Designed miniproteins, single chains, continued (3). Designs and how they scored, part 56

Each design is a single chain, and the fold is of that chain. pLDDT is the mean over its residues in the fold that is shown.

## One batch from the design tools (miniprotein)

Design m9937
Fold by ESMFold2-Fast:
Structure m9937 (fold): chain A 106 residues (1-106)
Amino acid sequence: MKGERAAEAAGEAGRAAEEGGKGAGPGEAGKLAFFGEGVGYVGYGVASTLLKLGAEEEAARTGAVGAKGAAEGAKKGADAGGGKSAEEGAKKAEEGAKRAEEAAKE
């Protein structure tokens, strides 16, 4: 359960960064949000694979790292002038990162 929650939170953080990036457009803000989206989804994919292999602890750590990276990318996109959409995406990605960290601690 712990690794599943962390993996899901990484995917949610990646999705939040993606949604924020769509509003930011193709400039610097959108590129930074796209980076966060990629980190979140890669974290989700790796954590999901580790769960299939029975590596619950490794899955939880990987999910938490992916979610944190997604939140950082989304925040940089918002800070670069991505507007309200990017700001909302960054907040949701940060919440995902907090949930993944809590899941990894359990």
Scores: mean pLDDT 74

Design m9938
Fold by ESMFold2-Fast:
Structure m9938 (fold): chain A 120 residues (1-120)
Amino acid sequence: MPLTEMFVEMAEMLLETAKELKKKASEKVQKEIEKLEKKLREALENPPKTEEEAFEKLEKIFELLEEVVQSLYEEGKITLEQAEKIKELMEEVYEAFKNKDFKTALEKLKEMNKLLLESV
């Protein structure tokens, strides 16, 4: 599967997860989710044309997702174990994506999204 196509599929899945999470989130967490949604929409409107751009955009998206996870943890919506597992899954998705192991990247992303939605 081409890298750009996989990036778009992953970004669309994350955007859907962010929208669902936002519906159940506190006002503080909604603000962090809005930053993530904005970055995801920008990436979908201007998809990466090179591998370097794809890696940079995914890294920035995950930085914003880490802010959401941190806010969920601070509000007691998730346990420390859940927060660390989500962070581990983000790292596994990123490494799989960089290695063009798109099957693993999607499987780990789905697992991560499920844990995020179970947090609310």
Scores: mean pLDDT 86

Design m9939
Fold by ESMFold2-Fast:
Structure m9939 (fold): chain A 82 residues (1-82)
Amino acid sequence: METTIVFVGKDGEKSEGVVEGSAKQVKDAVLADNDAAEVKGNEVVIEGEGYVGGKELTKDEQGVYTFDEEKNTATVELVDKK
């Protein structure tokens, strides 16, 4: 089973990737790899030295994941940290 991930950069550029596993498994992996991750319903916010859509996060950036477990899809947005 594969999860389709749509990455949205700060300039609105979209790229798409596929990751092995269900959307639930991908969400659980993101949470396991990011001790500072904040969960808000279906959204997961990550900070620090992580990767979002194949791009490394800087200290001034965060990734916001939105998971759809029924469709095995996720959208991840790269945003500036406040």
Scores: mean pLDDT 71

Design m9940
Fold by ESMFold2-Fast:
Structure m9940 (fold): chain A 82 residues (1-82)
Amino acid sequence: SHMEERAKKSAKGLIEMAKKSAKTDPESALLNLKGAYSIGLGMSKDDQEELIKGMEEVRSLITDEKVQKQVDELIKKLKEHL
């Protein structure tokens, strides 16, 4: 549907912004991932799985241990929603 396409595009945009800030501003990356997570809760399971992969890619770029732990918790919560 049009709404599903818009949600997926918005979530992907937030993941790309998080990738750009992950190393230099991990707190902004976390904020963008929290936004993507919120959108993800309303998406199909297949789209949630794709979103989880994007979040895991961002997590791999983050070097801040505190932010890594918070991202791991978001990924875990989204996986539990599947």
Scores: mean pLDDT 86

Design m9941
Fold by ESMFold2-Fast:
Structure m9941 (fold): chain A 82 residues (1-82)
Amino acid sequence: MEEELEELKKRVREIAKELGLKLSDEEVEKIAKFVYLFLEKSDEAIREVLERIKNSKKSLDEVLEELFAEEVRRAIIEGVEA
């Protein structure tokens, strides 16, 4: 867990730099934990989260709450085949 979170933090910092986002260490940790818990552990998932943060101009917590709601809805309504 800790080792995987540290790798995700590193990837979040690298992708944020590419996108021109300035994030605090606490914001990087929040994003990494969100990806770890709720998304696929991929650079594409990290990039999508960071692009939403960049484009929304809302607080980090508001963006993560919106993304969480969207992922829950997707999993329940769009992600379940039966």
Scores: mean pLDDT 75

Design m9942
Fold by ESMFold2-Fast:
Structure m9942 (fold): chain A 86 residues (1-86)
Amino acid sequence: NVETVAKKLGLTVEEFIRLFNEADVDKNGLLNEKEFAVFLKTLLKPKGITLKPVELKSIFDFLDLGRDGLLSLKEFASRLLAALKR
């Protein structure tokens, strides 16, 4: 769930949702690959983590459960939580 993911990232639920909504430039509740890259870079910047373009694409493809090139907040939260259990 979103709360568990936000907590594991050191964020409040409100901050996590805010950052997602800021990256969602067309306000459709979904992130394309470009918007997702901005979102993920913003999340990781305070942690000093820099990702290569190939790593960003790999992460997006891993999280895109619908295989439609779009990522919802629910898909991001559920897939990331599943990955953290491995």
Scores: mean pLDDT 70

Design m9943
Fold by ESMFold2-Fast:
Structure m9943 (fold): chain A 65 residues (1-65)
Amino acid sequence: SMQLEKDYLLGLARMAESVGLVSGEERDGVLVLTAPSSDPQAIAVAEALKKAAESLGLPVELRLV
């Protein structure tokens, strides 16, 4: 069940990436989210995804660039 939820979150992150807000990928079991530090909406989306991943017990890293 956790793997399906992780795949769902990665799908959402990739959809956000398609509109240029957030980049998301899985590296060694960790969800890595990248958002532009100059875009408060992108940061808010990335923080929401991070919170969702944490609530599911998934390791997550947020990087601002």
Scores: mean pLDDT 75

Design m9944
Fold by ESMFold2-Fast:
Structure m9944 (fold): chain A 103 residues (1-103)
Amino acid sequence: GAEELIKRGEEAIKEAEETLEELKELLKKAEEKGDKELAELLRKTIEKLEEAIEELKKALAKLKENPEDEKVIEEFKKKLLELEIEIGLAGIVIGVAKLILSK
């Protein structure tokens, strides 16, 4: 039901915001080390994740106003999937960044 979707969306936003903080800390370390290529990758990853968070927040607000609207539910599911993909991609970038920055 819509309540379960709302909860999933709120949990995904929280996870994404925590991932975003970790990416920003890694960006600071990459800039301090002068790794321009890693810093650029981290900036692009941050921008994509921030956009996906914003889009899901908008879809979540619409779902809370219209919890029985099939089009609103479908758009929300699409934005949730898009955020979950960006969280996964960000996780890969974090792993690579940690490996590079450990040297």
Scores: mean pLDDT 91

Design m9945
Fold by ESMFold2-Fast:
Structure m9945 (fold): chain A 75 residues (1-75)
Amino acid sequence: SEEEKLKREYDRLVDALILAAREMGLESLVKEYEALRKQPPTPELVERLRSDLQAITEAKKKNLTPEQVESILRE
């Protein structure tokens, strides 16, 4: 079903973001993303998480500091 597809994509993105945030030492963001596991998935949240993951990926390519990455994600 479309709901099951949305849930799978949401869970995948949350897991990827938790891993990326942990690798960068962003403990506050790890806790925020872990809290999302208990929230219902919405298309708007999925789009936000995709944007966050792209931002972290680009930040890694630019060798940005953890503080700079957190600032970008909180904008």
Scores: mean pLDDT 81

Design m9946
Fold by ESMFold2-Fast:
Structure m9946 (fold): chain A 99 residues (1-99)
Amino acid sequence: LTPEQREERTRLVQEAIKAVKEGKIDEAAENMARAIALNPDATPEQKENAVLAGGLLAYDEHGKEAARRFARKIAELMGLTPEQIERVLARLDELAAAR
C-alpha cells in the first residue's frame, strides 16, 4: 500500500469504529468493507478473518445480533458467497460465545 492508501485505510477503520459505537451498523460495515478492499492482494482467508474481526468489534459494543448483522453486511459487500457468509457467521458465534 502507498502511504496515501494506508492513511485512507486508517481513516475508514476509524469511521467504522465510530459508526459501530453510534449503532450505525450498515454504515460501519460499508466503511470497513472499503478499508479491506484497499488491499487488492487479500486472500479469501484474510477477507474472512477481517470480517470476523469487525464482527467481534460490533459484539463488544452492541451484542450478538449487531455483530452478526455487521459481519454479514461486510461479507456481502466483499463479495463472499452465501456458503462463505454462513461459515463466517457460525465461526463468529463460536468466538463470541468464548468471551
Scores: mean pLDDT 79

Design m9947
Fold by ESMFold2-Fast:
Structure m9947 (fold): chain A 91 residues (1-91)
Amino acid sequence: SAALRQALAEKHAALLPREAAEAAALLSPEDAARFTALARALVDAIAAGDAEAVRAALLAIAELAAEVFGASEEDLARGRALADALAALVA
């Protein structure tokens, strides 16, 4: 339901600042801004029920994490699989 999607988006929005804050002390301000913009795009996509936008935002977050922190091909594959699964839940 739309109400359930809105509740999930609100819950994710509430959790994202905590998770971001835990990593933020080790991130440059530029990288922190990039992650924050993608996290906002993800929350907006979930609220809208836009499965393709959810997938795109999650994939972009995974790719940025690989760029900033270094990630294996396996980590990127897991990120893509998660993006697919979460997009399907929003659709």
Scores: mean pLDDT 69

Design m9948
Fold by ESMFold2-Fast:
Structure m9948 (fold): chain A 95 residues (1-95)
Amino acid sequence: SFLERTGRLPEEEVRQDLIEGGRIAYEESMRNADEEQRRAIEEGYRLGEELLKEGFSPAETLERLVERAGGFPDGRVASAFLSGGLYAVAEHLEK
């Protein structure tokens, strides 16, 4: 479901899902994050912002974030990274 939506150009429903889902994922991850997870959230947010500034679409940005997350050996850190990236995409879609 999520991977299918991130592979598409944002329609209004997908845009709203990304905005709300990105905020929820970020807030949930930050609530219980250790130092390593907080650093990963910050890294994901920065990468998401940079890709969007370079002109990548929200869908392309999410694909790049998922690919980068696959490089982390710890799934908890990978999930935290994606939460930060999703938040950057959510903020971009609200502008």
Scores: mean pLDDT 77

Design m9949
Fold by ESMFold2-Fast:
Structure m9949 (fold): chain A 64 residues (1-64)
Amino acid sequence: GPASEYAQKAGEAAKAGDAKKAGEYALKANRFGGSEHQGKLALEAAEAGDNKKAGFYAAGAAAG
C-alpha cells in the first residue's frame, strides 16, 4: 500500500544520501497509516545525516 511504497522510497533516498527526500517520504509513509513515532525518528536521523538509521526507521514506519 502507499505507506510501504513511501517507506521504500525513504530508504532508497537515505541510501542515495538525500536526507531531505528521505525525511519527506518517511512523513508520507506515516500519513498513510505507518507509525508516526518511527516516521519522526526517520526524519530526525535523515536530518542528522545518518542515512542508514533513516532507512531503518522509515521501514518501521511502514510496518505500523
Scores: mean pLDDT 70

Design m9950
Fold by ESMFold2-Fast:
Structure m9950 (fold): chain A 95 residues (1-95)
Amino acid sequence: SEELKRIRERIDRGEISLMSIGETELVELLKALPATPAQRADLLATKERLKSQIEQMEERSKYYPLSPIQKKYLETLREALALIEEQLARLDAEG
């Protein structure tokens, strides 16, 4: 959509970070629009953030059961991470 394209253009200009975007919107953006080489540093930073959040939630889940909302959030984080890794692999293959 034009809205997603505008968001992507703002990221490409460094006006907003991928880290500032909600996880659901990030998933939709990455599915709809292929990442550009300009986004590589932001994708790497977002990947590390998502990995840290996933690891923290998984570690906590060993001691306390996750609520349905927390489980849904963890699934969204994992989907976002997988999409970022796919985009980074694509950029590496193309560049």
Scores: mean pLDDT 78

Design m9951
Fold by ESMFold2-Fast:
Structure m9951 (fold): chain A 81 residues (1-81)
Amino acid sequence: IEEEAKKIYEGILSQPEEEQESIVEALEKKAKSYGLEFPKEASKEAKLKAAALYTALVKAGVSPEEAVKKAVEYARKLVEK
């Protein structure tokens, strides 16, 4: 999971900024569809890392609902420290 998330994150960083913004927006939209919100203090970098984790979890067979919940929790931890 960690290795897969890191590879996905590197792939996202290789995309143009416009594509990175689209990825963040799509993840935020998906979180809201499950009644979850990313911290307002979360940086673009934190949200992109959360998107990479979400993608890695879904690829590993975790449900989209559980994957997005873990991604939001991960972004929250990145804001705290």
Scores: mean pLDDT 77

Design m9952
Fold by ESMFold2-Fast:
Structure m9952 (fold): chain A 75 residues (1-75)
Amino acid sequence: SFLEKLKEEYLKKIEDPSKRTEVLQEILNLAKRIPEFKDIEEKAKALLSRDNISPEEVKELVDEFFKKMEELIKK
């Protein structure tokens, strides 16, 4: 599916420390457009405000974001 391919792209990017900020910014920009994603928006902002971004934390946010996207699209 389209979402599956996009999720795989984000997961590949987070393997590279220099790309984690890019992935978080993309998630933040998308979450801002969707009222149901307020929690994801806040989490992305919190991660972006830190000097060190854990790959595990970014992966968790990516997984949460795409799970919510799938739930909204299937409604």
Scores: mean pLDDT 81

Design m9953
Fold by ESMFold2-Fast:
Structure m9953 (fold): chain A 72 residues (1-72)
Amino acid sequence: KVEELRKKAETYQKLADEYNKLASHYEELARQHADDPELASLYWTMADYYRSLANAYKAQAEKLREEAEKLE
């Protein structure tokens, strides 16, 4: 029971880490295309999107860890 919650939290943390890598990639693309404001804005929007996903999965991981702690 507790082990399942911790395992799921670990999975969500891994997803958060991967989306953070994607966000950083698009931030770098936005900087490389700073001379194209429309394209740069698109890349910044994509970076924000992936950051939001990473934050959501990180929040879920923390919530699952908190639930596991309460069961102990």
Scores: mean pLDDT 85

Design m9954
Fold by ESMFold2-Fast:
Structure m9954 (fold): chain A 88 residues (1-88)
Amino acid sequence: SEELKKKIDEIVKKLNEYFAKLGREPPIDENDSFESKVGRILTLIEGAENLLKTSTDPELQAEIQELLSVISEEDRKEIKKYFEELMK
């Protein structure tokens, strides 16, 4: 879907801007393939969700929640669904 591709590019930009604000290297290459961008976004989401479940540090939990808020819950669900369809 062209709409999904545009949404992925917007998410990549937002994530890279968020990491730049923290003084960190951009996590995703904007020139990468659509599939690679989707995979990297999912890796970040799943890693963040897993840390949120396993961490007992309230400050770390707050930082992870802020990172996850860069991507809407609806967008996270749509990306996960798309990746599941690719893995069939």
Scores: mean pLDDT 77

Design m9955
Fold by ESMFold2-Fast:
Structure m9955 (fold): chain A 78 residues (1-78)
Amino acid sequence: KLAERAKEMREKGEPVELIKAKLLEENFEESKKKMKGEVGEFALEMAKEMIKLMKEEKLPMDEVVEKLEPKFEKWLEE
C-alpha cells in the first residue's frame, strides 16, 4: 500500500523529497504508539522535525540532515 501511494505521488510529478516526507509522516503516526523511552522519544522528535523541514521549508534531505546533525550530536553528549 505504501508502494502504491509512492507510485501515485510520482505519477503526479511530486518530488522524491515530498514523497519521502509523506511516508515518514505516516510511519511517525504508527511508530509513536510503539516507541518508548528516551531513545524512542528522541527518534520521533527528530522524525517530526525532518518532516516539518521537508514539507514546510521544502529542503532536500541532505540539507535537513545537516540542520539536524547538531541536535543529534548534542543528544549523544548527554
Scores: mean pLDDT 65

Design m9956
Fold by ESMFold2-Fast:
Structure m9956 (fold): chain A 81 residues (1-81)
Amino acid sequence: SEDMEITKLLFLAFALRTELWLAKDKKNPLISDAQVQQAIAQLEEVIAALKSREDLLTPAEKKSVEAYQKDLAETKAWLAS
């Protein structure tokens, strides 16, 4: 169902965002720049998939997508520095 798909996409966004947070903390030197770039690309695709379903999202889910989009932008800025 579409609700199940949205739930899976939101969980995947959460997991990818958490991986990027761990990379930024630099206390985990096992996360390579290539792995960070891959996680960024995957998170962009997941956010795009969620935005394509925007009319089906609850207000709370929309707010979560906005938060992930902000975290993505901050991570890209960090990686470019």
Scores: mean pLDDT 81

Design m9957
Fold by ESMFold2-Fast:
Structure m9957 (fold): chain A 85 residues (1-85)
Amino acid sequence: MSYTLTIEVVTKDGSRHVVTATLAPGETATFTFTDSQGRTYTLTLTLNADGTVTVTVTDENGNVVASGTAPASVLASTPVPLYVE
């Protein structure tokens, strides 16, 4: 079964970046985006076999600046904001 997931990422400058991906179990999607201050981030989404989604945001230096795990059913019905530290 596939899920259409929506994630909102809030970067250090307060900019909001909305990402939508359709994933089946075991699939990974990767997105890159740049904030208003020129910082570049990579967002990785993995739909796990147990129906959870792992979300990781890395900065341009490869540091993990945000991460989380949520049920795919929750992310399909309610966009969850993820804040960059």
Scores: mean pLDDT 81

Design m9958
Fold by ESMFold2-Fast:
Structure m9958 (fold): chain A 73 residues (1-73)
Amino acid sequence: MSALQKEIDDAMKQLSYSVSLISLKRNSDEEIKKDIEDMAKNGGSKVVLQSMVDAAKDQGRDDVAKTAEKQLK
């Protein structure tokens, strides 16, 4: 909750969303789910995971959206 944090979050969200969207277009649900699990094992980036949820929902990729949501806890 800060003056700069919102701007940083928006910028990171936008970039992560674009990357997630590209990944979803090029990769299968199984590939993306594996990447999500690996990311979670290595201290998953919450910004990236949240962006993957949003992008997956927009693309109708419910399976990957649920996988990313579980990792967000």
Scores: mean pLDDT 77

Design m9959
Fold by ESMFold2-Fast:
Structure m9959 (fold): chain A 99 residues (1-99)
Amino acid sequence: ARERAEELLREAIRLLKEALKLLLEKAPKELIPELIGLALRLIGAEFLLEQGRLVEAAEELIDVAEEVIKLAKKLGDEEALRLAEEALRLAREALELAR
């Protein structure tokens, strides 16, 4: 269960990094600080994962994925939306396994 939770969280981070890269290509200058903030939060989630803090990492990734979903919808990026929705699903599954 714990090893599977780690795998799901690593995949969620990978998907969110890809989604943020797509959004950065389309983002107006006003949204760049928000996207950078989300990228920093992903680095924080990776740190939590490396420290074995799987519940906290999963909760942070759920919050980040929900914010990326909002931005993807706002910018009309269907691929970034799909990636972020999959990341949200994986992070939620990981949270249940890590409990």
Scores: mean pLDDT 89

Design m9960
Fold by ESMFold2-Fast:
Structure m9960 (fold): chain A 89 residues (1-89)
Amino acid sequence: SRLERLLALAEAGVAALEAIKAYLRAPSPELEAAALAAEEAFIAAAKAVLDDPEARALVEEVLRLLQAGDFDAAIALLRERIARLRAEL
């Protein structure tokens, strides 16, 4: 469903940002590979919802927070979105 695709996007977003944070804190080849794999999964999820204005608005707000350097706020926003989507499923 649409809600399942939005949930997958938000969950992939959290996984990608957490993996990137782990890599930035303690760089290693294993953590780099994990971050790249999580980013690939997020890109795939985003492609599935490219035409959805709600998905676009979420991605834009996440990108705004990341441009401000606030990974924790971006992760918190995505986690709040996951909770709301799960309540609707």
Scores: mean pLDDT 85

Design m9961
Fold by ESMFold2-Fast:
Structure m9961 (fold): chain A 72 residues (1-72)
Amino acid sequence: APSKDELQREVDIGMARIAIAVVERTLDTNTLSPAQAQQMIAILERAKKLAEDDPELVERADALIARVQATL
């Protein structure tokens, strides 16, 4: 059986992927208010923490944070 830590890592990575995809889709379809932009940055920063061992997801979150900040 996988360890508890391995299962937690898979859950955290899955949650991070969902959060990143939702923010990306929101940015593609909407203009954000400053309050919404700050909320999206907070979601992405949390996703980075959940996926900190996955460089691809961290880079993807950082790119989206930069994209959100460019709208402020």
Scores: mean pLDDT 82

Design m9962
Fold by ESMFold2-Fast:
Structure m9962 (fold): chain A 61 residues (1-61)
Amino acid sequence: SYKEKSEEYLKKAEEAGRRGDKEKMQQYGVKAVSYASQTGDEEFLQETIKRVEEIGRRMEE
């Protein structure tokens, strides 16, 4: 499902963020948000965007 794909890419973005791989984190984050938008679930989309932003913020710490 699109939700499962979104969650899969969120996990990959988190892992890339932990490694300090900004390019891969951004690529996986974009895919996660793209799949989340295809679910039609606005709450899930907004939560996915927030989680990607949090990964990026933690990389700057």
Scores: mean pLDDT 84

Design m9963
Fold by ESMFold2-Fast:
Structure m9963 (fold): chain A 97 residues (1-97)
Amino acid sequence: MISEEVQELLNKALKAIHEDKIEEAEKYFEEAEKLDKEEVKKFLEEILEFIEKQKKELEKAKAAGVSFPALDAEEQELKAKLEKAIELIKKKYEELK
C-alpha cells in the first residue's frame, strides 16, 4: 500500500521540480510524508546526493569555459532549479529528523 503510493507522490514531486513548480513539489512531499515518513526521509537523502552531484557537474562545465548564449541560458535555468530543489529537499529532510 504505502511504498507504491509514496513512490508515485515522490515521482510527482521530482517532476514538479523539473517543471519549476516548487510549491506543487512541496505539496507532494507533504502528502508522501503523511503516508510514510521513513521512506520519504530515505528518498530525500538519495535525491539530495543526486542533486549535489548534478550541481557539481554544472559548475565543472562552466569552469571548463563552455560558454554559448543558448547554453548559458539553459545552464542558468538548470542551476536555479537545482538550487531551489536542494533547499526544498533539505528543509523537508530536516523536518523529518
Scores: mean pLDDT 69

Design m9964
Fold by ESMFold2-Fast:
Structure m9964 (fold): chain A 101 residues (1-101)
Amino acid sequence: MKPRPARVEARGLPDGSVLAKITAEGEGEGGIQMAVRASDGSGGLSDAVPVKAGETGETLARGIPPGSTAEVTGLILDSTKPGEGRVLGQGPVATATVAPP
């Protein structure tokens, strides 16, 4: 799998979550994950989602304050080491605005 995501799209949801669509490229199998950082300094990692090269996966981060702007970094994970979650590379930053409550 290529270490950098081909495409990252992010959308804030009214419930305080951020949904990212991350496209992986290259060959073989890996994972996708989102690193998210809100304008108030809160943030975290989304759930890791297994994908094949050429697929677009969806991942969700929760606990982002409503009304915040968040920076989203797409990650490609090395699935050849189960349980280690090793990051192969990072994609472009996308911005998502979480709707007010």
Scores: mean pLDDT 70

Design m9965
Fold by ESMFold2-Fast:
Structure m9965 (fold): chain A 75 residues (1-75)
Amino acid sequence: DAEEGAKKAAEGAKSKDGKKAAEGAQLMGRNAHRTGGEEAREAGEYARKAGLEAGVKSSAGTNALSAGQGAEVAA
């Protein structure tokens, strides 16, 4: 779900694991529309915060930020 995807993206961003961050971003994007509303929005906020903390110039951080924005827009 979107929450699980956001957590995975955040973990990937913090550990600089681009693959994990990308998998989380993909899972969150795919499920944002289905989950909808507040859950997707909150997941997006978590992913964005994690991306900022990891550093926006890392691929992991960029993926987490992108996933968060996508989830918020889908909500």
Scores: mean pLDDT 61

Design m9966
Fold by ESMFold2-Fast:
Structure m9966 (fold): chain A 100 residues (1-100)
Amino acid sequence: SKEKEELEKLAKWFEENYDEIVRKLSRGEIDAEKVLEKVQKLLKYYIENNDLEKARRAVGIVRLLVNAKGIKPTEEQKELLKKYAEMAGDEDLLKFIDQL
């Protein structure tokens, strides 16, 4: 489907540009809220495909956005993070989410 093709293109962009995305976020050169929206779509996509390794990288960006940029995730975004944490057995992430 067109939606699947758009998600696959987004995933490829994220995977190929991860280090530059982190650099630009750290420097305030890109919109943190727009990155959060894209990364949450990717996190959902990776969870649905059982790709926990790529999902972990997406979660890393969410943690960076919260800790370094003060972005507050929505309740729906927190639920998605919690779902990943439970699937991955990431107890530190569960504690992080409880503090949001």
Scores: mean pLDDT 83

Design m9967
Fold by ESMFold2-Fast:
Structure m9967 (fold): chain A 70 residues (1-70)
Amino acid sequence: SEIKAAIERAREMKKRGATLDEVFAFARELTEKGLLTEFEYGVIEVYAAVKGATPQELLDLIIKELEKKM
């Protein structure tokens, strides 16, 4: 499953300490593939910019949104 592969990749990124730039590149890739909506991508941007969410917290948000689609 494409969604399961994306969740696994997000968990691996979280474990290795992915950077903010890597998290946004990943979120954009998922949005271009239709696994995230543009709205969900916007929520990730707001969490980073307004709430100061860490890369790990943003990856948790991405995992949560992908799990809703399983």
Scores: mean pLDDT 87

Design m9968
Fold by ESMFold2-Fast:
Structure m9968 (fold): chain A 70 residues (1-70)
Amino acid sequence: SHMAQLSREQATQQAELLQQQADQKRQDLEKKANELFKLSPYDGSNMLGEADALVRQLQAQADEILQQAS
């Protein structure tokens, strides 16, 4: 769609996709961080922190999309 403003349904779908991406990235990064933690607790902990920041960013984007919907 080339429309400047999303319908409520389109915004909900995009927000749900972002939430699914956040959940998937959290799972993937936590799995990777757990393996890394076995080799380097420091690097594993840093990766978990980055994962949390990324998930919060995606959630904020989902909220913004929902607020922009008519």
Scores: mean pLDDT 78

Design m9969
Fold by ESMFold2-Fast:
Structure m9969 (fold): chain A 73 residues (1-73)
Amino acid sequence: PSARAKGAAGGGAGAYIAHQNGTEVDGSRLGYEAAGGPASHVGGMEGARIAKQGLSGYEATVAGHRAGERAGD
């Protein structure tokens, strides 16, 4: 599968969890769980990088999801 699909899946899952719990999403853990294979590493790493920047949880998750989608186009 494409890096886009894997990146979007990781970002989407993070956004979903953050939205339900109203809490910060651990980008590093999301990357690990979503990765399963090399293709999703890019999406997971980007999510972790955004989280490390200290952005607000929801904004960071949305940005990560958009980055994954854009990389696939």
Scores: mean pLDDT 48

Design m9970
Fold by ESMFold2-Fast:
Structure m9970 (fold): chain A 72 residues (1-72)
Amino acid sequence: SVAQSLAALEEALPELSEREKAAIELHMEIARIARATGTISREELEELLRRARELGDERTARELEEALRLLE
């Protein structure tokens, strides 16, 4: 899959910090879910939101919060 291939490529880059790798992994998971299912469940959004907040990715967290609000 595209997400898997990109994750493997980024894992091969020795210059990426573990924090940067985790942020890329989060974005790849979001892309994979959106591409594969065409929709995203509330539980998946909540899980991604927790990860975005933990990483300090405020922009992604904001977008996920808005998406979660729309799914109520």
Scores: mean pLDDT 69

